# Designed miniproteins, single chains, continued (4), part 50

Each design is a single chain, and the fold is of that chain. pLDDT is the mean over its residues in the fold that is shown.

## One batch from the design tools (miniprotein)

Design m13707
Fold by ESMFold2-Fast:
Structure m13707 (fold): chain A 100 residues (1-100)
Amino acid sequence: MSREELLEEAAKISPAFALAFERLVETLDEETFEELVEYALSLKEDIMTVFTAVLSYNVTKDIEEAKELTEQVLEEAEKENLELNLLNIGALISRILAEK
């Protein structure tokens, strides 16, 4: 998945999210971006999982911690029967970080 493809998917969610997400993605080097995308898709072939990994990296600034946080978000979402959407992803990230 390319940066352009991911930004197109963000634009389908909302223009406001796409603008914020574009700026976030621009801060990622190509190697970090590729590793996060490949890891997310290995967990679940779903665009929301990719967004979870990128958003996790934005708060952790560490790829290993971002991978761990991504898995924790997916586990908590499944446990609580929450659909992966941007609001739930943001809420779960905030909650998991506050509990540590």
Scores: mean pLDDT 81

Design m13708
Fold by ESMFold2-Fast:
Structure m13708 (fold): chain A 82 residues (1-82)
Amino acid sequence: IPAPPALSPEQLARAVAVLAEEAAALTGEALADPVEGALAALAYARAVAEEELARTTDPAERAALEAQLALLDHLEAAIRAA
């Protein structure tokens, strides 16, 4: 398991995810290190979505989570390929 920085990995991933969502809602871009921040945010978002999908019984929420997981996989592959 990778060593955590001074800030916990969960806190870092959550902060990056929040910032990434806010940036996407406003301009569609992440500032202050988009590559490293995005990868951390994607990893966190994917883990959360998978856990929620496992516990969700609402078909509409399941569909949204499945679409989000597909998008996260695509974005992660694209970032890692760059």
Scores: mean pLDDT 63

Design m13709
Fold by ESMFold2-Fast:
Structure m13709 (fold): chain A 95 residues (1-95)
Amino acid sequence: SKAEELADKAAEAVVNSESKLRALAESLELDVEKFLSLPDEVKKELAKEAFLFQARLLELAKQGVPEEELRELAEEFIKKMKEKVEKALKEQEEK
């Protein structure tokens, strides 16, 4: 889809910039140093997921979904992202 293509392009740009990666990690309430220690390929996938989620939230907001529901979706997504970072770190330790 076009959203997938745009998210992929945005993720590609972000993984080549430490300042952009730090900003992304901070926005998702991630441990910045842990996130930065991940392989570029993993950081790109996580960045892509974040951009796809942002696009979804914007679409739902335009459709009139209440701010309370959007907040709950965002909190669940942040929790999921934190779990993915911890899992990726454990997989790195095994290599």
Scores: mean pLDDT 83

Design m13710
Fold by ESMFold2-Fast:
Structure m13710 (fold): chain A 116 residues (1-116)
Amino acid sequence: MEKALEEIVKVLRENREDPKKAIEKALEIAKKVDIGELAAILVGYITGQVALGLGGLPLDEALELAKKAAEEARKLSEEEQEKLLKKAIEWLAEWASSKPEQREEILKKGKELLEE
């Protein structure tokens, strides 16, 4: 799992100028691992970023929210986990390519993703 996450992050960073290509490559890596666990990890990360950036929460509180979101994602159906994983990778591609002034809008998109 850790190697797949490192490869996904690397692909998103190396293809930052081509988000569609970055997303397609990241999804191919994701197919080789446990989709439910990967979706849980990415949902946790997005929840943590939203809690820190929009919620203004301390790091420890943001980490607890991230853990809870990951646990809830693991309880979803396989179809829901696959949809969530795709949306999470699309969000990560935008986040990895973002400028500081764009981050509030991207965090709001992350919050909307988590509320579906």
Scores: mean pLDDT 79

Design m13711
Fold by ESMFold2-Fast:
Structure m13711 (fold): chain A 87 residues (1-87)
Amino acid sequence: MEEEITRALGLMHYGLAMLLIEKGKFEEAAEMVRKAAELLVSTGRPEAIREAAELAREAARKLEEKGGPEEVVEELREVAEEVERLL
């Protein structure tokens, strides 16, 4: 139950990150992606950890497509790599 709530909160943070990317708020979006990944990883479930890595990579891709700063794109790719190392 708590794990399901934690995953839902993670997905909510990811959803907010996508909205922030559309608004050009790239630094705030990256922060929300990090929080989403941390919440998903905290469940300890391999499927949620894989989802966290995938969402971080997708966020990096969207941010790059919207012309976000290269350093922010690299930060999110590093988050995905760090999360994948937990598997």
Scores: mean pLDDT 85

Design m13712
Fold by ESMFold2-Fast:
Structure m13712 (fold): chain A 76 residues (1-76)
Amino acid sequence: MIPDITKLSEEGKKRLAEIGLNMADDIIKEFPEYKEKAEEIKKRIQDALENGDYEGLQKAFEELIKLRKEYSQKKF
């Protein structure tokens, strides 16, 4: 189950954003070909959190998780 970010407290939202930023940093370090995309998502997470854009934060986090799965999964 993907947790609904909108149901989290402000502290919970900050923690989730921090996790997302750490994931983006890992992608930037390990996979240079995804660096630009990961940096873009990282900025979107930070901006959404600062503006209280919970839907934007949710979407940016989902994009980051999808990106991570794409490069770790076998292509058929």
Scores: mean pLDDT 73

Design m13713
Fold by ESMFold2-Fast:
Structure m13713 (fold): chain A 106 residues (1-106)
Amino acid sequence: MSPAQKEAIEMIEKLIKEEKDEKVKEALEELLELVKKETNEAVHRELVQVLTALEMIKDPETRLIIAEAVVAAMKALPADASGEEKAKAISDAFRAAVKEAQAKKK
């Protein structure tokens, strides 16, 4: 297991343990299974950045939108995509989810 993969797994496990919202917890548990199957280190590094940002977000509705968007992005990754393309897709999904969550609060 790469250091970045181990870090991402440990961060998700901590977030699951501390999570009180059942839907966010379900999304994080699905993300954990996807991260365990992912072999690309660029994806693991991007996930560490996303998870660090998610840890700073305390609002459950925003957390759910972001967690579900990242899960959906990982599920949609083409098997033949490069690690850079996969990492970009995850980053783009995270940024779009943050924008969506902000729009819903106005």
Scores: mean pLDDT 83

Design m13714
Fold by ESMFold2-Fast:
Structure m13714 (fold): chain A 93 residues (1-93)
Amino acid sequence: MKEEIIRRVLELIAEELAKLGNAHLEAALKQWEAAQKSEEDFKRFARELLKLMLLLGVEPEVVREFAEAVGMSEEELEAIRAEVEAVRRAAAA
């Protein structure tokens, strides 16, 4: 049940990434395939995908729904948001 929701959300995100012409789309999908093999790999993939979604400016509702679907806490999502903001500021030389 949760796996179906996660898959559907990932497909939706893949469509948004494709619309943005993002080169990370294929990498994200490959990591998703690997993540299906273990829970630990899935959690790492979900965290990295959330960082990517935030960097790309994906709709806040989609980001939140994905975090909830993968069982990520609000505190963890907030930490990821802070990390992405720090990276974004460092890149803005």
Scores: mean pLDDT 66

Design m13715
Fold by ESMFold2-Fast:
Structure m13715 (fold): chain A 116 residues (1-116)
Amino acid sequence: MQEIQARIPPLVQRLSDPDPEVRRRAALELGEIARQHPEARPLLVQAGAVPPLVRLLSDPDPEVRRAAALALGRLSQGDARALVVAAGAVEPLRRLLSDPDGLVRAQALAALESLG
């Protein structure tokens, strides 16, 4: 748990990296932390992960948009759901249902289902 807490702030910073591969990997790692450690979801929200992930739903790179939708879906399970909704994730995720990339559309649908 202490090691997970130390990993979160650098990953949140990397969500704003100029390199799309760095942004993609950071979003995927945050999503994986949320999946493997449900107890860490409030810590991810407190570290400010949700607003930059919502911004990445509008990223020019479809792989980054897909990774952000996946991470937000995983964060949206349980107690963090209301905080993800309050951060304005629903509208950008609904917009991704019309994304030109089919995998981005599928991931946005799964994330919206997690938001209920």
Scores: mean pLDDT 86

Design m13716
Fold by ESMFold2-Fast:
Structure m13716 (fold): chain A 73 residues (1-73)
Amino acid sequence: SKLEEEIEKYKPSEEELKKAEEFWNSLSEEEREKLIKEGIEAYNSSETSEAERKQILHQLAPILKVLKEKGLL
């Protein structure tokens, strides 16, 4: 997927990864599923502008990177 390719190119700092992990751990299971599902759907939507796609990537990439490193993706 386009999002997965962008995550591979994304090199977050240790501080960004820590903040993403703390945020992820603060969410309920329902909130986690909603965040990932809606974020991926929005990123892949033809109606999403390039600027909005970059904003979505900026919000999701640290979280998805943490999940990938933990084997949860």
Scores: mean pLDDT 75

Design m13717
Fold by ESMFold2-Fast:
Structure m13717 (fold): chain A 69 residues (1-69)
Amino acid sequence: GEEYAKKAEEYAKKAAEAAKKAGDNGFSQRALEGAERAREYAKKGDEEKAKRMAEGLQNGAVSAENMAK
């Protein structure tokens, strides 16, 4: 569970940085909020929700990097 929260934080940081370069502060903030939610799910033992959040943020990071180009 906790490892998914850590992955979500890393992907959220990448997505936030790429979104800021593209001028999308709203996306940047939502990515960081997603990482916080993933940590809460991991603390509650809801590994499925933590995993889904990490996967969503990974996809978001890829999209944000494309926007930053």
Scores: mean pLDDT 73

Design m13718
Fold by ESMFold2-Fast:
Structure m13718 (fold): chain A 85 residues (1-85)
Amino acid sequence: SGQAKKDFAEGKKELAKARALLAQARAGDTSKLPAAYEAALRSQQLFQRAYANSPDPAEQEEIQKGMLEAGRIQGEASRLMQQVS
């Protein structure tokens, strides 16, 4: 559906934002960690919606890869936040 494609596109945008924020945090700006976590969480939620509404198996595979990466970023940001508390 058109909504699934929009959710997938927005999910990729949020994932790219999460990657950039996590990279900044790893480079020493740990103040970016909450924003990295939130962007990755939004990305995962958008990918879950896109997956549920996509009829295309190839698109579903790409969405699943995005969901796995978003989950990894969430886990890493959460772990790093615990270390700087």
Scores: mean pLDDT 88

Design m13719
Fold by ESMFold2-Fast:
Structure m13719 (fold): chain A 60 residues (1-60)
Amino acid sequence: SSAELEMYKMILKHEISRLPLDEETKQKYIDKVDAAKSVEEVQAIGKEILEEYPEVKKLL
């Protein structure tokens, strides 16, 4: 549902904003989240962040 998609986007964007990453990298991922068309795409972005920055796993 659209409401579920918006909720997942809000949660992941909030989590990204709190990660110890530079603002340019955060904005890159926030833009990807905003462009996502499904919950599955939002979850894939979250997994991409954990794969690229495994050190943040303890912070999520």
Scores: mean pLDDT 83

Design m13720
Fold by ESMFold2-Fast:
Structure m13720 (fold): chain A 67 residues (1-67)
Amino acid sequence: SEIEKAKRELIKKLAEKYGIPFDESLSVEEQIDKLIEALGLTPEQRERVRGYIDDLIEEEEKKVKES
């Protein structure tokens, strides 16, 4: 779906921004987990980053629905 494409592109851009390899064979959720793990964060930092990513995904879903 267009929403799933938007989520994947968002995660790809985040991975590129932080210099983390994007693996197109993984699901969006697996790619998010890989991104967070690659950042080497504490559990508390991982929760904050996941919340930030979830907020970005919600905004991308809004854009797709409004288009």
Scores: mean pLDDT 75

Design m13721
Fold by ESMFold2-Fast:
Structure m13721 (fold): chain A 65 residues (1-65)
Amino acid sequence: EVKTTSTGHEYTKLAEGVYLYHDYGAKATVLLKVDFETGIVTATNLDTGYTATFLAPTLVAELKA
């Protein structure tokens, strides 16, 4: 199952609230864990191990739809 955002980015749904995103420009594979209640996203770059947590209400709304 693939969700495409208004920015043209494709997120592959792995489970409820869990998405895989491949940034073709950055050549990075990112795992997203989304909390639909709080709008908080935890993004892990699987190539570097870097993890960031941020508010992304627009992205969360698009992935929820």
Scores: mean pLDDT 79

Design m13722
Fold by ESMFold2-Fast:
Structure m13722 (fold): chain A 61 residues (1-61)
Amino acid sequence: AITPKAVARILVNAFDLPADKVDDIADALEAQDADRLSGLLDGRMNVPNAQRLIDHFYRIK
C-alpha cells in the first residue's frame, strides 16, 4: 500500500512544488481535507478532483 507521504512526494514532483510542502500535503491527505489539499497544490487540482484523489486513496464508505 502507498503511504500519504509517498503520495505527497508524487504530487510535489508532478506539480513542481517546493519540497517543504510534502508534510503539509501528507497531513491534508490524512485529514481527508480536499479544500486544504487543493490550496496546497496551488490550484493545480480543483476541490472536486482533490476529493476524488482522497476517496480513491482512503476507503471512505
Scores: mean pLDDT 78

Design m13723
Fold by ESMFold2-Fast:
Structure m13723 (fold): chain A 58 residues (1-58)
Amino acid sequence: MTEEEIEEAINIAVHVVKQLPEEKHEEALEKIYKYAEEQFGKEVAEKIVKETKEKLKE
């Protein structure tokens, strides 16, 4: 994935997770990680989840 594609994926993930109740955020992030790991590998999945979590705190 390019940096632009990763940024787009993070923005989509943030938007989707924000639509859920706070108690469902952990479950949603776990599913996002698993999907991204299967498609793009562990390093990309870790980056997406980390950046998504940081944006959710803002």
Scores: mean pLDDT 80

Design m13724
Fold by ESMFold2-Fast:
Structure m13724 (fold): chain A 57 residues (1-57)
Amino acid sequence: DELIKSLLDKEKITEKELVELLESLGIKPPKNIMDIFDLDGDGYIDKEEFEYFLSKL
C-alpha cells in the first residue's frame, strides 16, 4: 500500500520502480512492459497508464 501510494504521487515512474513493485506483490514483470506503457518513448511510465495497469490486477 505505502509503496503503491508513493509511486502514484509521481508524475513518471521508472522501469526499476515498476519492476520492484510487481516483485513485492509476487508478480513476474512481463518482458515487454516498457513497450506497452512507454507511449512517450522517454523511458518512463505515465501515472495514468500505471493506475490503469494496477486496476487490471
Scores: mean pLDDT 68

Design m13725
Fold by ESMFold2-Fast:
Structure m13725 (fold): chain A 93 residues (1-93)
Amino acid sequence: SALEEAGKLLLEAAELLEEAKEYAKKGDVISTIGLILRALGLALDAERLVPDNEKVKEASKLIRKAILAILQGNFEEADKLIEEVKKIAEELL
């Protein structure tokens, strides 16, 4: 279903943000930004598949907050936000 597809895209976005966080910790700006852009693209694709779904919208907002946390070096906050995205994504599967 479109919801299951959106859930898979959001889960992949969360996994890319976990990887981006590890590169950010190493000071690898290029890898961090590349992974962030890929995660944003997946979140946008999920929203386009099910534009009226409140859980998909919430997960997309959490992805954007996690990106800001990673860029600010707030990795504890990023971990919490990524975990929330994963929980929403699993509910859609």
Scores: mean pLDDT 90

Design m13726
Fold by ESMFold2-Fast:
Structure m13726 (fold): chain A 85 residues (1-85)
Amino acid sequence: KPEEFSEEERKELLEKLDEALKKMREAGSSEETINLVELIKKQIEEGRLSRGEAASLLAMLSAIAKLMGEEESAKLLAEVQDLAE
């Protein structure tokens, strides 16, 4: 299905989310933002999110991070969001 991740796409996205989470922690992202990204990662791991749902949630978190002044986190989340589309 076009809306579903392939196993390869899901694995790649999860690896990129792990890289983003590590960099976000290094950049001093809020625990709230980190916890939300970890929740999205878990839902993707469990096959509970479609590509569109994952992309939309990551885009929303990127926008929220930007509003909170977390520019590096916003950038990292936007890069992962592009992979989910």
Scores: mean pLDDT 80

Design m13727
Fold by ESMFold2-Fast:
Structure m13727 (fold): chain A 85 residues (1-85)
Amino acid sequence: KSIEEVEKLIEEAEEKLKQTTDESEIARNRTRYLAGIMSSMDLKSQQEAIKEVVKIFSENTDPRELGEKIIEEFKKMVKKLKEEE
């Protein structure tokens, strides 16, 4: 759907990660927002996101760091898509 919807989901995820201190809640929020962001993207962007997420999961075990890196990758993808619109 719209790039604006994806941007909103990324902003919400980033704010939640900043406010949350409980590692378990960070992990739950990460999974929830990741699913929402991906469902709003086109198939090619979803495939690229999945590859990056798998790489991040293999390299990181800290839920907070993992969530932050995933959000940064989605921000980069949205920026690229918005510039092409």
Scores: mean pLDDT 64

Design m13728
Fold by ESMFold2-Fast:
Structure m13728 (fold): chain A 63 residues (1-63)
Amino acid sequence: MELPSLEEKVELMAETLKVSKEEAAKVLVDRAMREANGDERKAAEQLRISQKELREFKKKYNI
């Protein structure tokens, strides 16, 4: 796929912000949630994943 995966975005963001993957994941999710006005479904669409994948991702990084 030509679009970066969520894991690739986390890695890139961690490198760009010079933070851990856990912190990068939290920042990425927080930004998507703010842009979606707190709507998990819209946040998942912004991240180009399913709402189920977003929930699994949040659980993986304890968000």
Scores: mean pLDDT 76

Design m13729
Fold by ESMFold2-Fast:
Structure m13729 (fold): chain A 109 residues (1-109)
Amino acid sequence: SKLAEEARKIALSLEGLDVEIALALVFKDEETLAKLRELLDKAIAEMERILEEDPQNAEAWAALGRVYELRSMLSEDPAADVAKAREAYAKALELDPNNKLARLYLPQP
C-alpha cells in the first residue's frame, strides 16, 4: 500500500542515525543534538499519522519502535521512549512475525 511505502521510506531515513547520535553525544554537539531531536519528533508524528489511517501496518509499527529507541538515546529520562519502542516492535511482530526490523531490535524468546 502507499502508506506501507511511506513507512518504509521513513525507516530508511533512520539508517545511520544511531552513529550520528553517538558522535553528537561524544562531541557534545548541541546544535546537531537539537536537530536530531526535532527530526525524531517529526518522524514519530508522521508514523502516528500513518498508523491512524492504517493501524495494521507492521512496517509503520516497526519504524515507530526504531524512532522511539533512537530518541531514548537523546533523553535524560529514556524509560518512557524505551517502553514505547518495545510496545511498537511487539505490535509489528504481532502483525508480521517476519518483520526484519522488529525481529532485530525485539528478539523473540
Scores: mean pLDDT 83

Design m13730
Fold by ESMFold2-Fast:
Structure m13730 (fold): chain A 81 residues (1-81)
Amino acid sequence: MHLSREEVREAVERAKRLIEEGLSLREAAQKVANELVEKGYSNERASMLAQAAYIGARLLLEGKSLEEAVEEALRELERSV
């Protein structure tokens, strides 16, 4: 399955916004997955993007930049495939 850097960036940014609104990291990732399915993404692609959002948002909470979080999330997903 092919994920673009831009799709991962959008998923991470959405998860960050949801966390800022008071959701937990897991709740934010789950909401990202649900929103992507509503937009017409497959369950598999939405799940992968939600996993990227979880990894990226966690790294943002650890003090990484958005660009660093996106790069690391992409790297982790490639390692898992």
Scores: mean pLDDT 82

Design m13731
Fold by ESMFold2-Fast:
Structure m13731 (fold): chain A 82 residues (1-82)
Amino acid sequence: MEDFEKGKEAYEKGDYETAAKYFGKAARNSKDDKLKAEALYLLGEAYEKLGDYVTAAIAYQEAAKLGQEGAREKALEANQKA
């Protein structure tokens, strides 16, 4: 949870590299599939801001597999930009 909040704070400040780091930690360390899915979705958004559409698409696809709403659409959009 703390890693997830740090990721959100970094994202709001425009520090997308730090946001990706903390969202990645939140996704790896979470035992809650809902939180893991949300962290993976935000990880995808952070990588889009960094211009890494390939990694963003992968993160969105993993979030979609865990039931994150909107993640499938985001994965398709990111793949078109990659």
Scores: mean pLDDT 86

Design m13732
Fold by ESMFold2-Fast:
Structure m13732 (fold): chain A 90 residues (1-90)
Amino acid sequence: LDELVEKLIEIMKKAMSLLDKESQEELSFHASKIIGAIYNESLSNKEKADIVEKETKKIIKLMKENNIPEELIKEFEEVSKKIIEELLKK
């Protein structure tokens, strides 16, 4: 899980470098919810997965609206899916 989270953060940093300040702040907001949910001991793994899915869909929409390269969006989707699958295995 930690390796997948690190990879997700790297992808988000690359996307942020292509965004204006306002869009960077919005992406950071959704990113904080994802990371916060994953490491929140009060949440079940199902609840964590549901939050990750919801917030990653919002980031994907933001990336598409800001013309982020399709390849980077695809990498983000693939890593997010792997995180959700890993959470649901527990």
Scores: mean pLDDT 83

Design m13733
Fold by ESMFold2-Fast:
Structure m13733 (fold): chain A 67 residues (1-67)
Amino acid sequence: DEGTRLARLIDEAVEAAKQGNVDEAIETVKRLAEEFGPEAARFAIRQALPYVDEEGKARLEKLAEEL
């Protein structure tokens, strides 16, 4: 189910952010962009932003601009 995979990848990106693993969050967001498009990836970034530090926030915001 495509919707189940989308939800799982969003949850994985947010969980990586909560664990301080910004590199994993970025890779998961890139997979979301490839599989579901830039809007799905931007949604995942928005969900992850509250859980990252200032450096992580800058990296995720830059990625959102590149989508």
Scores: mean pLDDT 85

Design m13734
Fold by ESMFold2-Fast:
Structure m13734 (fold): chain A 97 residues (1-97)
Amino acid sequence: ARELALEGEILVGLGGIMVGVGEVTGDGELAGKGGEIAGIGGLLGGQGGNAEVGEAGRLIGKRGLEIGKKTGDKKGIELGKKGYELGKKGEELGRAA
């Protein structure tokens, strides 16, 4: 459980960096991928009982989705949407713990 939260934090951090780079460079696919990775991290953090990591994954996933929409990148939109939903589930799981 604690190990899942730590792994989740690392993935949220990596995803956040990727979203930031995608935003600065106008790379919607990179931003979407970052959002998905952060969402996966949020889900892992939530499974480890950490709602705050889940929330961070949700917010970064949503940012990746927004950048995908702004750039018109369909793949970035799909990946960012997935990250948002995974992070949202992680937040819910962490709150229930």
Scores: mean pLDDT 88

Design m13735
Fold by ESMFold2-Fast:
Structure m13735 (fold): chain A 75 residues (1-75)
Amino acid sequence: SSTAERRALLAEIGRALAEATKHANDPSVSPEEGLKYVKERAEQMRRAAEEKAPDFQFELTVLSPTSFVIVVRRR
């Protein structure tokens, strides 16, 4: 149950970041604006995940619009 919930949250984060990456790759969006958008979306998803799973701390680092590091730690 707990493992399935964490897996579902990680899948949700992955899907949201994939959609943010599509927006960032739009030719009308500058690389700087795209990176900012992806970072803001990543932070929104991180906070939402921590609200749904408060026993875990989620760290999300955006290296580029297409490269992310997600670390999940138990509090």
Scores: mean pLDDT 78

Design m13736
Fold by ESMFold2-Fast:
Structure m13736 (fold): chain A 52 residues (1-52)
Amino acid sequence: SLKEQAQKYLDDAKQVQDYLDKYKDKLSPGARRMLQGIITTARVAADALLRK
């Protein structure tokens, strides 16, 4: 279902957020921005699926 696909995106975003939170001090500013972009994109995709 679309709800299950949306939950998968949210779960993937949580894993990336967890990695970013654990390693933020070891990551370059560019790497941190890229990972944050991935998190934001996945959450936007999940929201789009849940709205439709």
Scores: mean pLDDT 83

Design m13737
Fold by ESMFold2-Fast:
Structure m13737 (fold): chain A 61 residues (1-61)
Amino acid sequence: MTLQQRIDERVAALTDEELEELLKKNITVPNGGAYLPGATEEQRRALLKAQVRSLLYLEES
């Protein structure tokens, strides 16, 4: 229904500091290779937001 829209709005409103705090609470990175080697800052931010979206989905679901 509107779950994806609500989560996307929450993620879009998050600051870098808030993103890091959410990840610290529920880090789901399996091992140290979670980040793409040589990834741009834009790609890294996209990965962070994707992980936060996953955590918010778990909270809502």
Scores: mean pLDDT 63

Design m13738
Fold by ESMFold2-Fast:
Structure m13738 (fold): chain A 73 residues (1-73)
Amino acid sequence: MDKETALKGLQAGLDNVKATGNAGGGITAAGMVAKYSEDEVAKKAAEEALKRIKENPTAEAAIEALTQAIKDV
């Protein structure tokens, strides 16, 4: 996926976590961007976010990690 699609994916994951209060949507979104991003900056940001969320699978941690990933892209 291109950079715009990657950013949209990360934003959708962030919006899902905020709506559900669960980290699961953030894990899915970060995982998809990490796997399929053709943009190396977006890929690395998503890989870092995925790692942080897996280490602390809370909504709060997912919101922080995804917000940072979006800023880093």
Scores: mean pLDDT 88

Design m13739
Fold by ESMFold2-Fast:
Structure m13739 (fold): chain A 68 residues (1-68)
Amino acid sequence: SEEAEREIRRLRLEVALKATENKDKFFEYSKKILELQKKVEQLRKNGDYEKAIEFALEGLRKILEELN
């Protein structure tokens, strides 16, 4: 849904900002974000849109928790 995609975008921005503030972990979390995006895109291409949204939200939330 548009609402879920907006939330995913918001979480991505928040994670990116937090990762930038933490230079020691910047590269580690950048890699985690790229792997997450790669898996989400794979799910979308396979038509698993609901799983893609769920995976993106869960993954971004976990990354954000690790940055805090």
Scores: mean pLDDT 78

Design m13740
Fold by ESMFold2-Fast:
Structure m13740 (fold): chain A 97 residues (1-97)
Amino acid sequence: MSQIEVREEIIARLEDILANVASLSPQEVADAVIDLEHRAEAAGDIRSSATLGTAHLSISTLMLFGEESEAELHARIQRILRNVIRNLRERLEELRS
């Protein structure tokens, strides 16, 4: 299994999480991102694992220290997820090149 195939699967899972983020708790989103971080690490994709690790820590920090409304919290989680997806897609193009 190539790092390309694993990263494409991770991106698809992140897009699914983003599509359903309004129906998920911040903890469920963090747990899903942690699962994907472990999948990236198991595939030897240390850079994607590090990116996902930073994302789950950001979501956890928002949950612990954020004084934002539910709408603002969801908006920030969506931004984090979109940034991760963009980052992984850009690095996927590097692997294809």
Scores: mean pLDDT 80

Design m13741
Fold by ESMFold2-Fast:
Structure m13741 (fold): chain A 83 residues (1-83)
Amino acid sequence: MTEEQIEAIAEAVGEAMRKLAEAKGYSEEEAKELGEAFKERTIELAKNEGFEVAKAFYEKVLEELEKVDPEFAKELRKKVEEV
Protein backbone atom coordinates (compact mmCIF):
# COMPACT_ATOMS: atom_id res chain seq x y z
CA MET A 1 0.00 0.00 0.00
CA THR A 2 1.33 3.46 -0.90
CA GLU A 3 2.29 6.26 1.53
CA GLU A 4 -0.25 8.44 -0.30
CA GLN A 5 -3.08 6.04 0.65
CA ILE A 6 -2.02 6.04 4.31
CA GLU A 7 -1.83 9.86 4.30
CA ALA A 8 -5.26 10.15 2.61
CA ILE A 9 -6.92 7.88 5.21
CA ALA A 10 -5.16 9.71 8.08
CA GLU A 11 -6.27 13.13 6.76
CA ALA A 12 -9.86 11.89 6.42
CA VAL A 13 -9.84 10.54 10.00
CA GLY A 14 -8.42 13.84 11.29
CA GLU A 15 -11.06 15.92 9.49
CA ALA A 16 -13.85 13.56 10.60
CA MET A 17 -12.75 13.63 14.26
CA ARG A 18 -12.55 17.43 14.17
CA LYS A 19 -16.17 17.61 12.88
CA LEU A 20 -17.38 15.01 15.42
CA ALA A 21 -15.70 16.90 18.29
CA GLU A 22 -17.34 20.18 17.18
CA ALA A 23 -20.72 18.40 17.05
CA LYS A 24 -20.18 17.19 20.64
CA GLY A 25 -19.54 20.75 21.88
CA TYR A 26 -15.74 20.93 21.93
CA SER A 27 -14.24 24.33 21.08
CA GLU A 28 -12.80 24.88 17.59
CA GLU A 29 -9.27 24.82 19.08
CA GLU A 30 -9.92 21.57 21.01
CA ALA A 31 -11.55 19.98 17.93
CA LYS A 32 -8.53 20.92 15.78
CA GLU A 33 -6.12 19.42 18.35
CA LEU A 34 -8.19 16.23 18.54
CA GLY A 35 -8.25 15.97 14.72
CA GLU A 36 -4.45 16.33 14.49
CA ALA A 37 -3.96 13.76 17.28
CA PHE A 38 -6.17 11.19 15.52
CA LYS A 39 -4.45 11.85 12.18
CA GLU A 40 -1.06 11.06 13.79
CA ARG A 41 -2.49 7.99 15.57
CA THR A 42 -3.88 6.70 12.25
CA ILE A 43 -0.45 7.02 10.58
CA GLU A 44 1.22 5.20 13.52
CA LEU A 45 -1.51 2.54 13.45
CA ALA A 46 -0.81 1.89 9.74
CA LYS A 47 2.97 1.68 10.39
CA ASN A 48 2.76 -0.53 13.51
CA GLU A 49 -0.35 -2.70 12.91
CA GLY A 50 -0.68 -2.45 9.13
CA PHE A 51 -2.87 -0.72 6.57
CA GLU A 52 -5.92 -2.98 7.06
CA VAL A 53 -6.15 -2.04 10.77
CA ALA A 54 -5.84 1.68 9.92
CA LYS A 55 -8.49 1.29 7.19
CA ALA A 56 -10.89 -0.45 9.62
CA PHE A 57 -10.42 2.45 12.06
CA TYR A 58 -11.06 4.95 9.23
CA GLU A 59 -14.28 3.13 8.25
CA LYS A 60 -15.62 3.21 11.83
CA VAL A 61 -14.85 6.94 12.18
CA LEU A 62 -16.54 7.75 8.84
CA GLU A 63 -19.64 5.73 9.88
CA GLU A 64 -19.94 7.95 12.98
CA LEU A 65 -19.44 11.09 10.85
CA GLU A 66 -22.23 9.96 8.47
CA LYS A 67 -24.68 10.21 11.40
CA VAL A 68 -23.69 13.87 11.95
CA ASP A 69 -22.73 15.16 8.46
CA PRO A 70 -23.43 12.62 5.67
CA GLU A 71 -22.39 15.01 2.85
CA PHE A 72 -18.98 15.71 4.42
CA ALA A 73 -18.47 11.97 5.07
CA LYS A 74 -19.18 11.29 1.36
CA GLU A 75 -16.67 13.99 0.31
CA LEU A 76 -13.94 12.53 2.57
CA ARG A 77 -14.58 9.00 1.24
CA LYS A 78 -14.31 10.28 -2.35
CA LYS A 79 -10.95 11.96 -1.63
CA VAL A 80 -9.59 8.68 -0.17
CA GLU A 81 -10.88 6.68 -3.20
CA GLU A 82 -9.07 9.05 -5.62
CA VAL A 83 -5.62 8.20 -4.15
Scores: mean pLDDT 84

